# Ledger of designs, part 33: designed miniproteins, single chains, continued (2)

Each design is a single chain, and the fold is of that chain. pLDDT is the mean over its residues in the fold that is shown.

## One batch from the design tools (miniprotein)

Design m5122
Fold by ESMFold2-Fast:
Structure m5122 (fold): chain A 91 residues (1-91)
Amino acid sequence: MEERRAKLEKELARIKEVRSLPFDEMLKQAESLPPLEVSFAEIAAYAALKDRELTEEQFDEAVRVYQRWFDEAELKKVTPEEAKKLIEELN
């Protein structure tokens, strides 16, 4: 957990620095930043739960929940073809 926490803290600090910039500078910085060493699900779970005393197993379960939310959000993106069909069914 300590090594994993250090990586998550580092990535959160990096995101916080970028977020503090004016919008134009933020966009420019975001394009030049290296890829995150941790998943968005891990960052989201850690940001939500870092003040809670969790076991590694409990944290891994939280990461799975956030990953499922992200996966479900991607699956909910209707294709233009599906959107057209929904509009046709509403008329």
Scores: mean pLDDT 67

Design m5123
Fold by ESMFold2-Fast:
Structure m5123 (fold): chain A 82 residues (1-82)
Amino acid sequence: LGEESIEEPLRKAEEAIRKIKEAEEEKEVKEIGEKALEYLDEYIEKYRRVLTPEELKKIEEAKKKVEKTTEEKLKELKEKKE
């Protein structure tokens, strides 16, 4: 089933979010976030033609969640160091 094929990118997004929340250094947060977003973008580009609209929506949602978590964590770390 097509939805099972997106388990890996969704799992990697969730792992990245977890690592971002646990990270205490801005450089690590940026690296984890950037790599996760790059991976998700490449996945969408490569598989856009075989993904259903619902599967695409789930990956895009995961991508936005990674972006938001990265931004929030970077802001938190910057404020704590000041």
Scores: mean pLDDT 79

Design m5124
Fold by ESMFold2-Fast:
Structure m5124 (fold): chain A 62 residues (1-62)
Amino acid sequence: AEVYRKAAEEALKNGDGAGAAAASAEGVRHGEPDPQAGEYAIKAGEKSGSKGAIAEGKRALA
């Protein structure tokens, strides 16, 4: 499913960095075949200034 990936992209468009990071991490946890899910969380964290979102995205990519 790509529902979490689309949610992360939509949140980023709306400036919701925390929401994008949460959706991205949830997608990885559900086994979505999207290697960009963790990268979306990192980008969202950088845009919002959230160190937690960046750390979550890096964990998702590991």
Scores: mean pLDDT 66

Design m5125
Fold by ESMFold2-Fast:
Structure m5125 (fold): chain A 92 residues (1-92)
Amino acid sequence: MEAEELLKAGRYEEAAELARRLLNDADPEVRARALRVLVEALIKLKRYEEAAELAAAHLNDASPLVRKAAAEGLKKVLDAEPSLLEFAREKA
């Protein structure tokens, strides 16, 4: 996926933009991969609140693959920025 290649190249803003386009894909594998890329890119950009909000929004996705990616993403954000724990408790 091109967004994963941009993430590996350190092009975090571009990786985030492409990943956002794939979040509504019909294939849950594509959505899960896009969510992982987007959360990681936003963490690298220090945009922790956006990363937490996006991960939380996908916790109720129809696919268990996407829900797992959302839970893992939210944990990564909270590990990077523990002050967001209150936000996570409110959204859970």
Scores: mean pLDDT 81

Design m5126
Fold by ESMFold2-Fast:
Structure m5126 (fold): chain A 66 residues (1-66)
Amino acid sequence: DKKKELRKLGLTYRGMGKFALERKNYSLAAEMYQKAGELFRQAGDLDLADQTYQESEKARQLDLES
């Protein structure tokens, strides 16, 4: 199932983003969340994609402020 694999991969990237954020690696967190959002969008999980893109934007803001 293509959508199931895309969602699973998206969850993996989202987890990597959270890990990077906890370590204050904001640039990596933003990139991982952006990749997760793209994968959720491809899977058709539009609400999850939108939320994940917002997490990416927050991480980029933290990177610029640090």
Scores: mean pLDDT 87

Design m5127
Fold by ESMFold2-Fast:
Structure m5127 (fold): chain A 85 residues (1-85)
Amino acid sequence: MKFEPVDPSLSEEEKKRKDHEIFSAALKELLEEYPGSNTIENLKAMIKKLKEIKPALTPETQEILDEMIEAAEKKLAELEAEKAK
């Protein structure tokens, strides 16, 4: 194929696709298990799932995941504070 060259770094792209597949599958499973029932419990489940899949991901995706975990933990703290009102 002349229009799409095969990159020797294809393994890195494949790793990124696998990371995306793992993440998407985890997110889909989480959304199916907790479809709008309780946002606090949904966030706790999401944080747990993200931490569980983290060791299986590439370092680049782990950095993104860490940012997502931090954002989710911050949102969880905000919702728990709102519940106290």
Scores: mean pLDDT 67

Design m5128
Fold by ESMFold2-Fast:
Structure m5128 (fold): chain A 69 residues (1-69)
Amino acid sequence: TVQESLKKIEEDPRVPQSVKDAVRRAIERKLSPGQLSAVVSGEILRESLEGKVDKETIKLVFELTEPLF
């Protein structure tokens, strides 16, 4: 369920806090799956450009958020 996916994202210490905040806010705002996907992609791209995440972390974030799309 969406609630189970959110709990997994919130509880995984490998997921950046900015991504957790963005996912929570997007769901509170009732964004479409496409809009949610764009928000998550934007946040993880920003973290990657700042050198804060590696490819494995990017893959993990998409795997955990895919059930929300």
Scores: mean pLDDT 75

Design m5129
Fold by ESMFold2-Fast:
Structure m5129 (fold): chain A 107 residues (1-107)
Amino acid sequence: SKSLLDRLLEAYETVPQEVLEAARPVMEEASKLLGWSDPFPFYPALIRLGADFIVEYYQALGLSREEAVARAIEELEAFIEAMERNPDPLLEPLLERARAILAELRA
């Protein structure tokens, strides 16, 4: 069976290089909003994989379901804010998907 990390890495490899490059300043800004010292490079892949995967991934790291959902909401809010401050046509599909995931997690 594939591990969650293997699924995340495979999804990361499917993100176009131009999208990853466009996402770099957004990831740096979101990381500052979240108080992280380093940006998490796989976050565009997490958004592509969706709400259920993000929650499952954080639960696998030792968080409860409630903690995993709260973490995902906090991170998605920071990424949405960073993308809205740094509008880029290449990131519009990622922004739309991030908003949809946030709405799903809040339901």
Scores: mean pLDDT 82

Design m5130
Fold by ESMFold2-Fast:
Structure m5130 (fold): chain A 64 residues (1-64)
Amino acid sequence: TPALAWLRYMLEQGERDPERLAEAMRKMLSPEELAAIDPAAVRAVLREAGFSEAEIDRLLALLS
């Protein structure tokens, strides 16, 4: 999805703050794209990048 591609791009640029990632996603994605986010897919990407479950939960809460 565009959201996952954008998330991967931000991680490649070195972004590690869940709050900054959530703000960037809200700013760059349409409301429709935000509503289409699969939380399980976001969790998988962030786990691969070394995020803790608490950081993942915070990011997902900020996108809700």
Scores: mean pLDDT 81

Design m5131
Fold by ESMFold2-Fast:
Structure m5131 (fold): chain A 88 residues (1-88)
Amino acid sequence: MKKELEEKYRSALEQLRRDLEELRELLEEDPKKVAQAILDGLKRLLPVLEALKAYLEEKGLYELAKEVDEIIEEVKELMEEVEEALEE
């Protein structure tokens, strides 16, 4: 059912946003120690989010696709912060 599927995706995206916030907090506390593990996780996550966005657009779930796009931007911003921490 469309509503049940949309609710499941929305719940998953909300959890992902919470996880990204926690990763950002960990990076602030000890950037050198955790930066590589965070970067590896984000590099693995990014292609999954890009595929999910494409899938949602194909299914006509444009509002969810927009939310995924916003999360992709948050992931890219966090990756840049992590890469900067690793270069220091």
Scores: mean pLDDT 77

Design m5132
Fold by ESMFold2-Fast:
Structure m5132 (fold): chain A 106 residues (1-106)
Amino acid sequence: SARKKIEEIARKQAESATLEDLEKKLKATKDPKLQQLLQEAIEYLKKDTPENKEKAIELVTQYHILLVKDIADKLRRIGDLIDQLLEARRNNDLERAAEIEEELRK
């Protein structure tokens, strides 16, 4: 049920997206896969036909779904790293703590 709700919300957001909105998202996006989806969607919207608009909606829907998954995965990874860092510090494992702190810096 949660997945279906996310997909429905993603599609509704995609249906209301303007060229200006997508261009702003593209400039803010650092992920190459998300950039590609937005670039393709912008190109389809520029063609200004119903068929191309539907293709753009599908691409923007995929963008929103992947963005939510990416954010969730990153937050989970950060949480796991923080827990491991606290454990390393409790055990006075300074080498492991330094390794985790470096990974948290990217």
Scores: mean pLDDT 82

Design m5133
Fold by ESMFold2-Fast:
Structure m5133 (fold): chain A 64 residues (1-64)
Amino acid sequence: DKEKEIQEKFDKAFEELERYARERGLTPEQIFEARQRVLHLIMEGKSLEEAIEEGRRYLDELAA
């Protein structure tokens, strides 16, 4: 089930990224924006690792 795979992959990726974002003091709105970006990357067929890396870069940009 491709949709279940995407959902599980997203949930795992964003569990890590949400923790990372909270550690950097990002707002709930900024975290939500990053969440949407990560979901889009996974839906486009990016790997779990690529989605996490891109998400971390985006969160770092928001924190700067």
Scores: mean pLDDT 78

Design m5134
Fold by ESMFold2-Fast:
Structure m5134 (fold): chain A 84 residues (1-84)
Amino acid sequence: MKEKLEEAKKLVEEALKAAEEGNFEEAVRYLTKALEILKELQLEAPAALQGVEDALEAAKEGNFEEAVRSARGTIEVLEELIKK
C-alpha cells in the first residue's frame, strides 16, 4: 500500500510541475496514471482519489489555478497517508 501511495504522490508531483509550466497534456497524462493507482486503493484513500479526479478535470479544462490547487492538496493527503 505505502509503495503505491508513494508512486501516486510522485505522479501527482510531476503533474503539478507540468501544470505550473502550462503543459496540461503532460499534467493529464500523469494524473490519469495516478488515478489508475488510486482506484485500486479507493477504500484506503478516497480523499486522495477525489483530489486526483478534481485535478485531472481542471487540467483537462486548462484551468491552471485549480489544477495546481487540487494537485497540492492531493500531495498533502498522500503524504499523511504514507506517514501513517
Scores: mean pLDDT 79

Design m5135
Fold by ESMFold2-Fast:
Order: structure tokens, then sequence, then C-alpha cells
Structure m5135 (fold): chain A 59 residues (1-59)
């Protein structure tokens, strides 16, 4: 039974990338926003996305 969804969205005007973990009812369990315009923001996004994906796989 798949209870969690990892959702990614990017705002083309602001460069902000948003990652969310949602339960089966659409409730936001975790939300992260990243600066898609900087290398530091991209590196932080990569690390947090890996962590969020591991949480989805494990729970």
Amino acid sequence: MTELTLELSADSKTGVVEAKVLDKNGNVLRERKFDGESQAGFDQMSLELQRMAEEVRRG
C-alpha cells in the first residue's frame, strides 16, 4: 500500500524549486523550498531530495 507521494514543482519566474511529501489524503507532511538559481541551492536541494526520497521508500 503506497501511502506517500513525493511531489516536485519549479517556478520558472522566481527560480524556486519546491519539494513536498504528501500522505494518501493530500496532507503535506514535509515541505522544502530551494534556490534553483545558485549552485549552493542546487546542492542543498540534491541532499534534501535524497533524504525525502529515502523517507518515502522507508515509510
Scores: mean pLDDT 73

Design m5136
Fold by ESMFold2-Fast:
Structure m5136 (fold): chain A 87 residues (1-87)
Amino acid sequence: MLSPEEEAALLYENFERIKKAMDDLIKKYKASEELKEAAKKLLETAERVVEMYKSGKASKEEMEKAMKELHENEKIFLQLLMQQLDA
């Protein structure tokens, strides 16, 4: 498993690609409003992690908390995506 700092670094490097992939996915599956909102929350949490990483001032505890929130939003997004695909 990647450390929170290593995961944040990879997120920073790939953030633009992740945003594009998310937009493409939402358009491809004609996402529900719930799925769009979940995607927005996921991207907002990811952006916060990227900003914390860029600042270099976040504590290990703050980064760990932000990564846990990111993982929770990812699980919610994936669950809603699976429901959308099964519709």
Scores: mean pLDDT 79

Design m5137
Fold by ESMFold2-Fast:
Structure m5137 (fold): chain A 100 residues (1-100)
Amino acid sequence: SEIEELLRRLAEETDPERARRLAEELLELLREETDPETLLEALDRLEEILLEETDPEVRRLLAELLVEASKILMEKDPSRYLYAIGRMLRAIGVLTELEL
């Protein structure tokens, strides 16, 4: 899937500007995705990528992306709200750490 390919590229991206473009493309695809299971799998992979990222600028972009993706999942599948809240809290924790 195009979502899986963008996630793969994002995991390998070290340049913040290119990572931002990939994140913007991924977010657009997530907004158009109608399958909640595909969204859930994408959020799982995105969290994994975020936790492995060491560059502060890319990590910030990934955390912001995870917040926005979690909001999309909550809107499209309210039954997953606790999962989405968990992902948002993880992302907010990263953003808070980066501002300290």
Scores: mean pLDDT 84

Design m5138
Fold by ESMFold2-Fast:
Structure m5138 (fold): chain A 86 residues (1-86)
Amino acid sequence: MRVEPTAEDLARVRSLPEEELEALAEFLVEKGLLEEEELADRDRVVERVAEVFTAIRTGDGPEIEERTGLTLEEFNREMLEHLSKL
């Protein structure tokens, strides 16, 4: 089951620099959390990134752990490392 994104997380994701949102979307595709075809749909990308942010913040993301084989802490660490290379 996917975590419902909060309005606060959606607003935060929408306010990200375009370069960061693109990097996050690419990372989610690499992890199998977003399909490559969905990269062209900004609203889908924003929603999916917000779901990931909510899952990490709440510690409730079994779908992310199941799909990636990573704990939420490991996933967050890899995501932040990916962004640090921008």
Scores: mean pLDDT 79

Design m5139
Fold by ESMFold2-Fast:
Structure m5139 (fold): chain A 59 residues (1-59)
Amino acid sequence: MEKALEEAKKKTETREVGFDISDNTAVLVTREGEIIIRPGISTAAQLAGLALRYIADKL
C-alpha cells in the first residue's frame, strides 16, 4: 500500500519525457531511466513527420 503511494508520487514527477531526433532515429528517454527507441522512425518515418508538419503549416 505505501509502495503504491510512493509509486504514484514517482509517476507524477517521473513524467519527464524528452524527444531527441538524431541520425534519423527518435529516442525517447523517460525519467524512470527507460530508453525507448522509436523503431521504424528511420528516414522514411522522419519524412512522414516532416510532411505532416509541412501540411499543418500550409493548412
Scores: mean pLDDT 50

Design m5140
Fold by ESMFold2-Fast:
Structure m5140 (fold): chain A 79 residues (1-79)
Amino acid sequence: DAELRELAARARELMEELRPRVPEAVEEGEKAGRAVAEAAGAEPWMVEAMGAVGGALRALRALAAEDPAFRALLEELGR
């Protein structure tokens, strides 16, 4: 629980850092993450956590398609 909240906080920081560069990817990822958690009947904090993870992951994917450095970062995040 505490570990998941910590990872969610880090994902949120990354998501917000990348938002100015790929705002549409962040929005789509956050929406998808929240939707998955909501469909599973997750509590509000889990919905927010999945939103942050989805936003960060989609943003990294968008950047990784054009930059090898971001592709490497995406690989580590997906581990």
Scores: mean pLDDT 79

Design m5141
Fold by ESMFold2-Fast:
Structure m5141 (fold): chain A 90 residues (1-90)
Amino acid sequence: SAVEYAKRVYEAVKNGNLDEVRKALQEAGLSDEAIEAAVEMAKAARNGDYLKALEHAQKVIEYAKKDGKENVGRAVAIALADYAIEQYKK
């Protein structure tokens, strides 16, 4: 489910495991463009760069929509935005 992929991506980003982010999204059926946008969002989120994470969130959703996986793209973008806010508050 979209929620399961979002949880998996959240835990992977929290642990700094960007390869697991890529693997999870590839298994979810996302394109390379959507996966790389999500990885860039994850990097921005880990650095507490909330605004940059939001810029990449738009690309994640756009590319995932083209893949027919808009629900996965939205769930992942929300999870990564939540993580970015958590890092920003530190």
Scores: mean pLDDT 86

Design m5142
Fold by ESMFold2-Fast:
Structure m5142 (fold): chain A 96 residues (1-96)
Amino acid sequence: EISELAIKGTGLLMRILATVVDAELGDISLEEAAELILEATKELAELVSKFDKELAEKILETGKKLAEAVRAGDFEAARKKILELIKLFDEAIKKA
């Protein structure tokens, strides 16, 4: 259902964004942030998989790369991966 994907998916995406910001500001550890990002991205991919399995796989892979960038303290790379996640989520909403 598009309403579940839109509401729950947006919530998960906002948590990912907040987690990256908290890590960049030093409010949480890079390791803790990476774990939270992987967890939220897995939940987002599961929601998207009901509509498009290929997009779900891309979301999961992008989330893993985002977590790696955050763990490395590479927030420039992290920002690029966040933008990719936003685009993939938008595509999923459009297809649902």
Scores: mean pLDDT 86

Design m5143
Fold by ESMFold2-Fast:
Structure m5143 (fold): chain A 84 residues (1-84)
Amino acid sequence: VKVEKLSESTYYDPSLGMTVHTYDYLVTGPRQDAVDTASQIIGDLYQEKGGVQVLGISLSDDSLVFEMLTPKNELIKVTVTLKE
């Protein structure tokens, strides 16, 4: 499985009234291994950022999107694109 970090950004979202951190990853490999790796990336970020609340998880054929709140009430949005 190959993991690539495509982008990382931090900005204030006036519509949400909070700081948003975005992380985009590309995971290339067999479907099952790619999904397992995406779950690991999300789990590692959750632990690293001290995630307090999971707001949403969406899985499609080609992506996994995960949103969580930090203890400082900042939003973390992770998008993992899955490719074989």
Scores: mean pLDDT 80

Design m5144
Fold by ESMFold2-Fast:
Structure m5144 (fold): chain A 64 residues (1-64)
Amino acid sequence: GIDERADRIAQLLEREGFTDLASFIRKARDQGLLTPQSVDDIIESLARELGVSVDEVRKRIDEI
């Protein structure tokens, strides 16, 4: 579900050195503020920051 996907995204962010963003995502998850759209927006932003495709970010999340 969204909660499990958010946790995997936070773990990927921590591995890539984005610890503040990881904490923010976990807090948003805990407060029930995450939607499928906001999760997709985070993945797209992370893809831009890492210089990779959205599909590559999704693959890395699935490997966690």
Scores: mean pLDDT 79

Design m5145
Fold by ESMFold2-Fast:
Structure m5145 (fold): chain A 100 residues (1-100)
Amino acid sequence: SAIEELKKTLLLLIESVKYHYNNIDLKNPIEVVLLTQQIKYGNKQVIKKAKELNIDEEKLKKLKQMLDDFTKKVSEAALNNDKEAFEKAVEEMKKKIEEL
């Protein structure tokens, strides 16, 4: 289904974000900024995929809000070198994906 394909795309975004978070120098603010830009690029690809799948405007708005919230929480966790906050953001995002 369209929703299952969207869920797969979102889970791939999460795995990409986890990979980059664990492989950057969190003490380097430039690398943290680059992580945020990579997530924003991934968000654009997810939104493009959702539009191709003909996801309705109301669900698309919720998806954009969910992606923005995730990006903000991950960026804040990275800037603060807060592994627990990062893991909490990932788990919250996974729950939101399951509820789609």
Scores: mean pLDDT 87

Design m5146
Fold by ESMFold2-Fast:
Structure m5146 (fold): chain A 71 residues (1-71)
Amino acid sequence: MDEQIRAAARAATRALVARLRAAGVELSPEQVAAIERALYTVGTDLAAQGWSLEEVREALERAARAVAASL
């Protein structure tokens, strides 16, 4: 499960980075890694609360969109 949550966090981070680049925002490798770690932490917390992998993926996608909207 942890590997799948990490993969979901990585996918959500890639989607966020692509959206930000399209808007003219370039993130450093350190910023990208920090976002991936933050999303991974959220994903593992939700899984610990009994959320399914699919629910976690949807939540991470929503979190990434919210971060993009707040920048």
Scores: mean pLDDT 80

Design m5147
Fold by ESMFold2-Fast:
Structure m5147 (fold): chain A 91 residues (1-91)
Amino acid sequence: SPEKQRLLELESEVGLLTMQNWVLLQDPKVPEKDKEELEKLMNELVELMQRMRKAYAEGNFEEFAKLARELEQKIKEFYQKVQDINAKIAA
């Protein structure tokens, strides 16, 4: 189904962001404040993903679509934060 494909695509993307987050959290060049912000964003991504999985399992596709949009927006915020950190530590 289209919903199943979207779920798998978003799960894959969040998985990749989890790996990027882990790498940045291990980097001594990344400021402590930025690491705390990354951990907060990652926790929000994981919570949205869990809520989205629940909506899908319950057949609530209206809530699923809403949560998927919120997750996509949060993923964009995470990418922006990663870019900001990479620009900062490259200087």
Scores: mean pLDDT 89

Design m5148
Fold by ESMFold2-Fast:
Structure m5148 (fold): chain A 65 residues (1-65)
Amino acid sequence: SAANEAALLSLPPAVAAALLLHEARRLKDPPQDLIDRLEALTRNPDREELLALYREVLALAQQEA
């Protein structure tokens, strides 16, 4: 949701990336490429990539329903 997106982007980028990595690891079968990109993002934070990866994690979570 837009509210969840805004809440994530209000955090420091490294913290938001770490939180998103934690959520991605809670998926039943997260793609290794997604985990690798999120780990890279925790080391080199980028707000626009964080938003793109957040949307990817959300789409994968919805596919599990």
Scores: mean pLDDT 79

Design m5149
Fold by ESMFold2-Fast:
Structure m5149 (fold): chain A 74 residues (1-74)
Amino acid sequence: MSPEELREKMREALAAGNVKEAADLFEEYVKKSKDFTRELIADAFALMAAAIESGDEEVLERVTKALKEYEKKK
């Protein structure tokens, strides 16, 4: 699955209220993304907002960790 396909599926999962599925898709999207883009950061913020609204602290921590690991790759 390409980064673009992962991003689309993540947005579909968020629209359906499947925050944990969206987190799984986001982790794969970050791993397969070649560039740290503004769009990736925006998607991370949307997922974190959904996690806060649902009270899913695990998803919030997972998103933060994925972003930190991506930043350390260079």
Scores: mean pLDDT 76

Design m5150
Fold by ESMFold2-Fast:
Structure m5150 (fold): chain A 95 residues (1-95)
Amino acid sequence: GVETPEGQRDIAIGLVLIASAVTGVDRAHKAGAKTLEEILAFMRADKELQERVDLAVEFIENNDVTWEQANEIARLALEGLPVEEFKKRLEEIKK
């Protein structure tokens, strides 16, 4: 269940994925996407979004993140930061 360490990690990843999806949808909509299919196509082509998602998931999988740290990572995902800045902010959370 969610109360296990594996369950807690999965929920943390889920939170970050939702935050990333919100930012991805916003970027797609600003680019002119109007349908679910157009939004998904834009997000799949958004290399910067995919790189941030990969970095966040890898960070959570490789570190025993607290629920507070997971919330901080999700907030960073919502900010839509450049990949290099996002990576630096993740390293700050690790401390």
Scores: mean pLDDT 81

Design m5151
Fold by ESMFold2-Fast:
Structure m5151 (fold): chain A 80 residues (1-80)
Amino acid sequence: SSEELQKLIEEARELLRRLEEAVKQGDLETAIELARELGKVLTKATQLARENKDQKALDEVRKLNDRLDELLKRVAEQLK
């Protein structure tokens, strides 16, 4: 539903904010857990956005996935 999709996108934005903070603080354990949770939420949001044919939501989820990918690269660099 549209309400469930909006809730998932809001949850994803909150998880992304927390992930960015964890990466900035060098809290790699927390960052990895948050990245896993964010990935799950974004997968569900993508599925619902497709079902709802919501192009705006698909674009927002894509941007969130791109930011997650960049943060995962930063985490990988810090693990070296």
Scores: mean pLDDT 87

Design m5152
Fold by ESMFold2-Fast:
Structure m5152 (fold): chain A 79 residues (1-79)
Amino acid sequence: SKEELLKKAIEALRKSLPYVPEKDREKIEEAIKFLEEIDPEKLSEESVKLLERGLEYAEKGYYAAAAREFLKAYEIEKK
């Protein structure tokens, strides 16, 4: 479900924090806060694909790459 996908993406974003430069952590923290507040059912199809790709990277331990994909979804969903 979109709700489970979003929950997993938020968990992966939190796990990515040690693997990204300090300057990028602020943006990741903003993305986490934003994503926790959105309605999962309103996620665009493009954002869903980005979250799925991010989780694929996270499953392989590539948390920096995962964060990049999740941040792309954040940029699409924020208005």
Scores: mean pLDDT 85

Design m5153
Fold by ESMFold2-Fast:
Structure m5153 (fold): chain A 85 residues (1-85)
Amino acid sequence: MAMEEQQQRDLADAVRTALDHVRNGTPSPYSATVNGKTVTAEVSNHFGDGRFSPQGVVRARTPEASYGDLHFSALDHDLPPAPAP
C-alpha cells in the first residue's frame, strides 16, 4: 500500500474523530503519529478561505511542507456519517 494512501486513511480517521467531538458538543484538536509523522486535525466552523460552515469543518496537516497544503475541509463532505454508539 502506498504511503500516501495510508496517510489519507489515518487523516480521515482523525477527521472523523474530530467531527464526532463537534457533533457531541466537545470539539478539541486531535493529534496522532502516522509513520513517524505527526498528524493534527483541528475542528473549525470556517473553511480555509474563511467561509462559515454550519456543519463544521476539520483541517488536517503534517509538519512537512509538502503536506502544509493538505486541507481536509473537503473531506467533511466525503466522510461517512458518525455511527451511533
Scores: mean pLDDT 52

Design m5154
Fold by ESMFold2-Fast:
Structure m5154 (fold): chain A 113 residues (1-113)
Amino acid sequence: SEEEIIKEIMEEIKKFTEEVIKIIETTSDPKEAREKILEEIEKYKKKIGELLSKIKNPEILKEVIEIIHEYLAKVEDILEDWVNGKISKEEAIKKLKEATEETLKKLEEIIKK
């Protein structure tokens, strides 16, 4: 069902965010952290692409793609701001958690329709 696929997408988003936060917390060099996070983004894109391919309803697929693209853009902006010294590690982690929570809420709203 689309509901089960969207729930799997939500779990992959949670796992991806947790791994990105772990890299930020455990990597002292922001440039090295960026390289590791870019590798995680590529793994995330592949896994999400596989899950999206299972969604048969084109209207649901479009809404889910838009939400996922917005989420990834926010993650990339937060990463750029942190690597460029515009925000602290603590602020980056806070913003990542907030972006994740907002994204999960939007996906839950699709399931409830």
Scores: mean pLDDT 89

Design m5155
Fold by ESMFold2-Fast:
Structure m5155 (fold): chain A 85 residues (1-85)
Amino acid sequence: MLEKLKKAIDSGDAEAFAKEAAELARQLGAEGVEVEVEGNTVTLTLEGASEVGANTLADIIKALGDVEVTLEREGDRFTLTVKIK
């Protein structure tokens, strides 16, 4: 799984990245994941995720390559925005 995420970042494949990141988010405890892809920007909206799970996902993604990662909390939802460079 992490190898597929890294390959997607390294190749600039935002669609492949979005698919693998959403699956990782579910494995980290997200009950719902909404995905939007716009160019090199992937936005994941996480429902039912813990703060630990959301932060773990963001930290894993930051460690994998040339990306800008923003994690925001609004009420019971987390929004993770990833820009692939």
Scores: mean pLDDT 83

Design m5156
Fold by ESMFold2-Fast:
Structure m5156 (fold): chain A 83 residues (1-83)
Amino acid sequence: KEKEEKREAVDYALEKLEELTKKNKIPSGQEVLELLDEIKEKFPETAAAAGEAVDEVIQLIRAGESPEEAIKKAREKAEARLE
């Protein structure tokens, strides 16, 4: 049950982050903070797992990955941590 709740928070965060990257190729630090605040409000007990996934996307984008591939890889890593 806890794993499913963390997965829901991660999926929500990555979906919102993907929407941000469609408007801006690299989300600003302010946009990321606003997303994390929204996630904390919606998923107060599992927001940390979502924040970790968001951080991984940003790190991958900074390493030269496309936003689409970064989100895909971060989701795969989050799934592996939940199993």
Scores: mean pLDDT 77

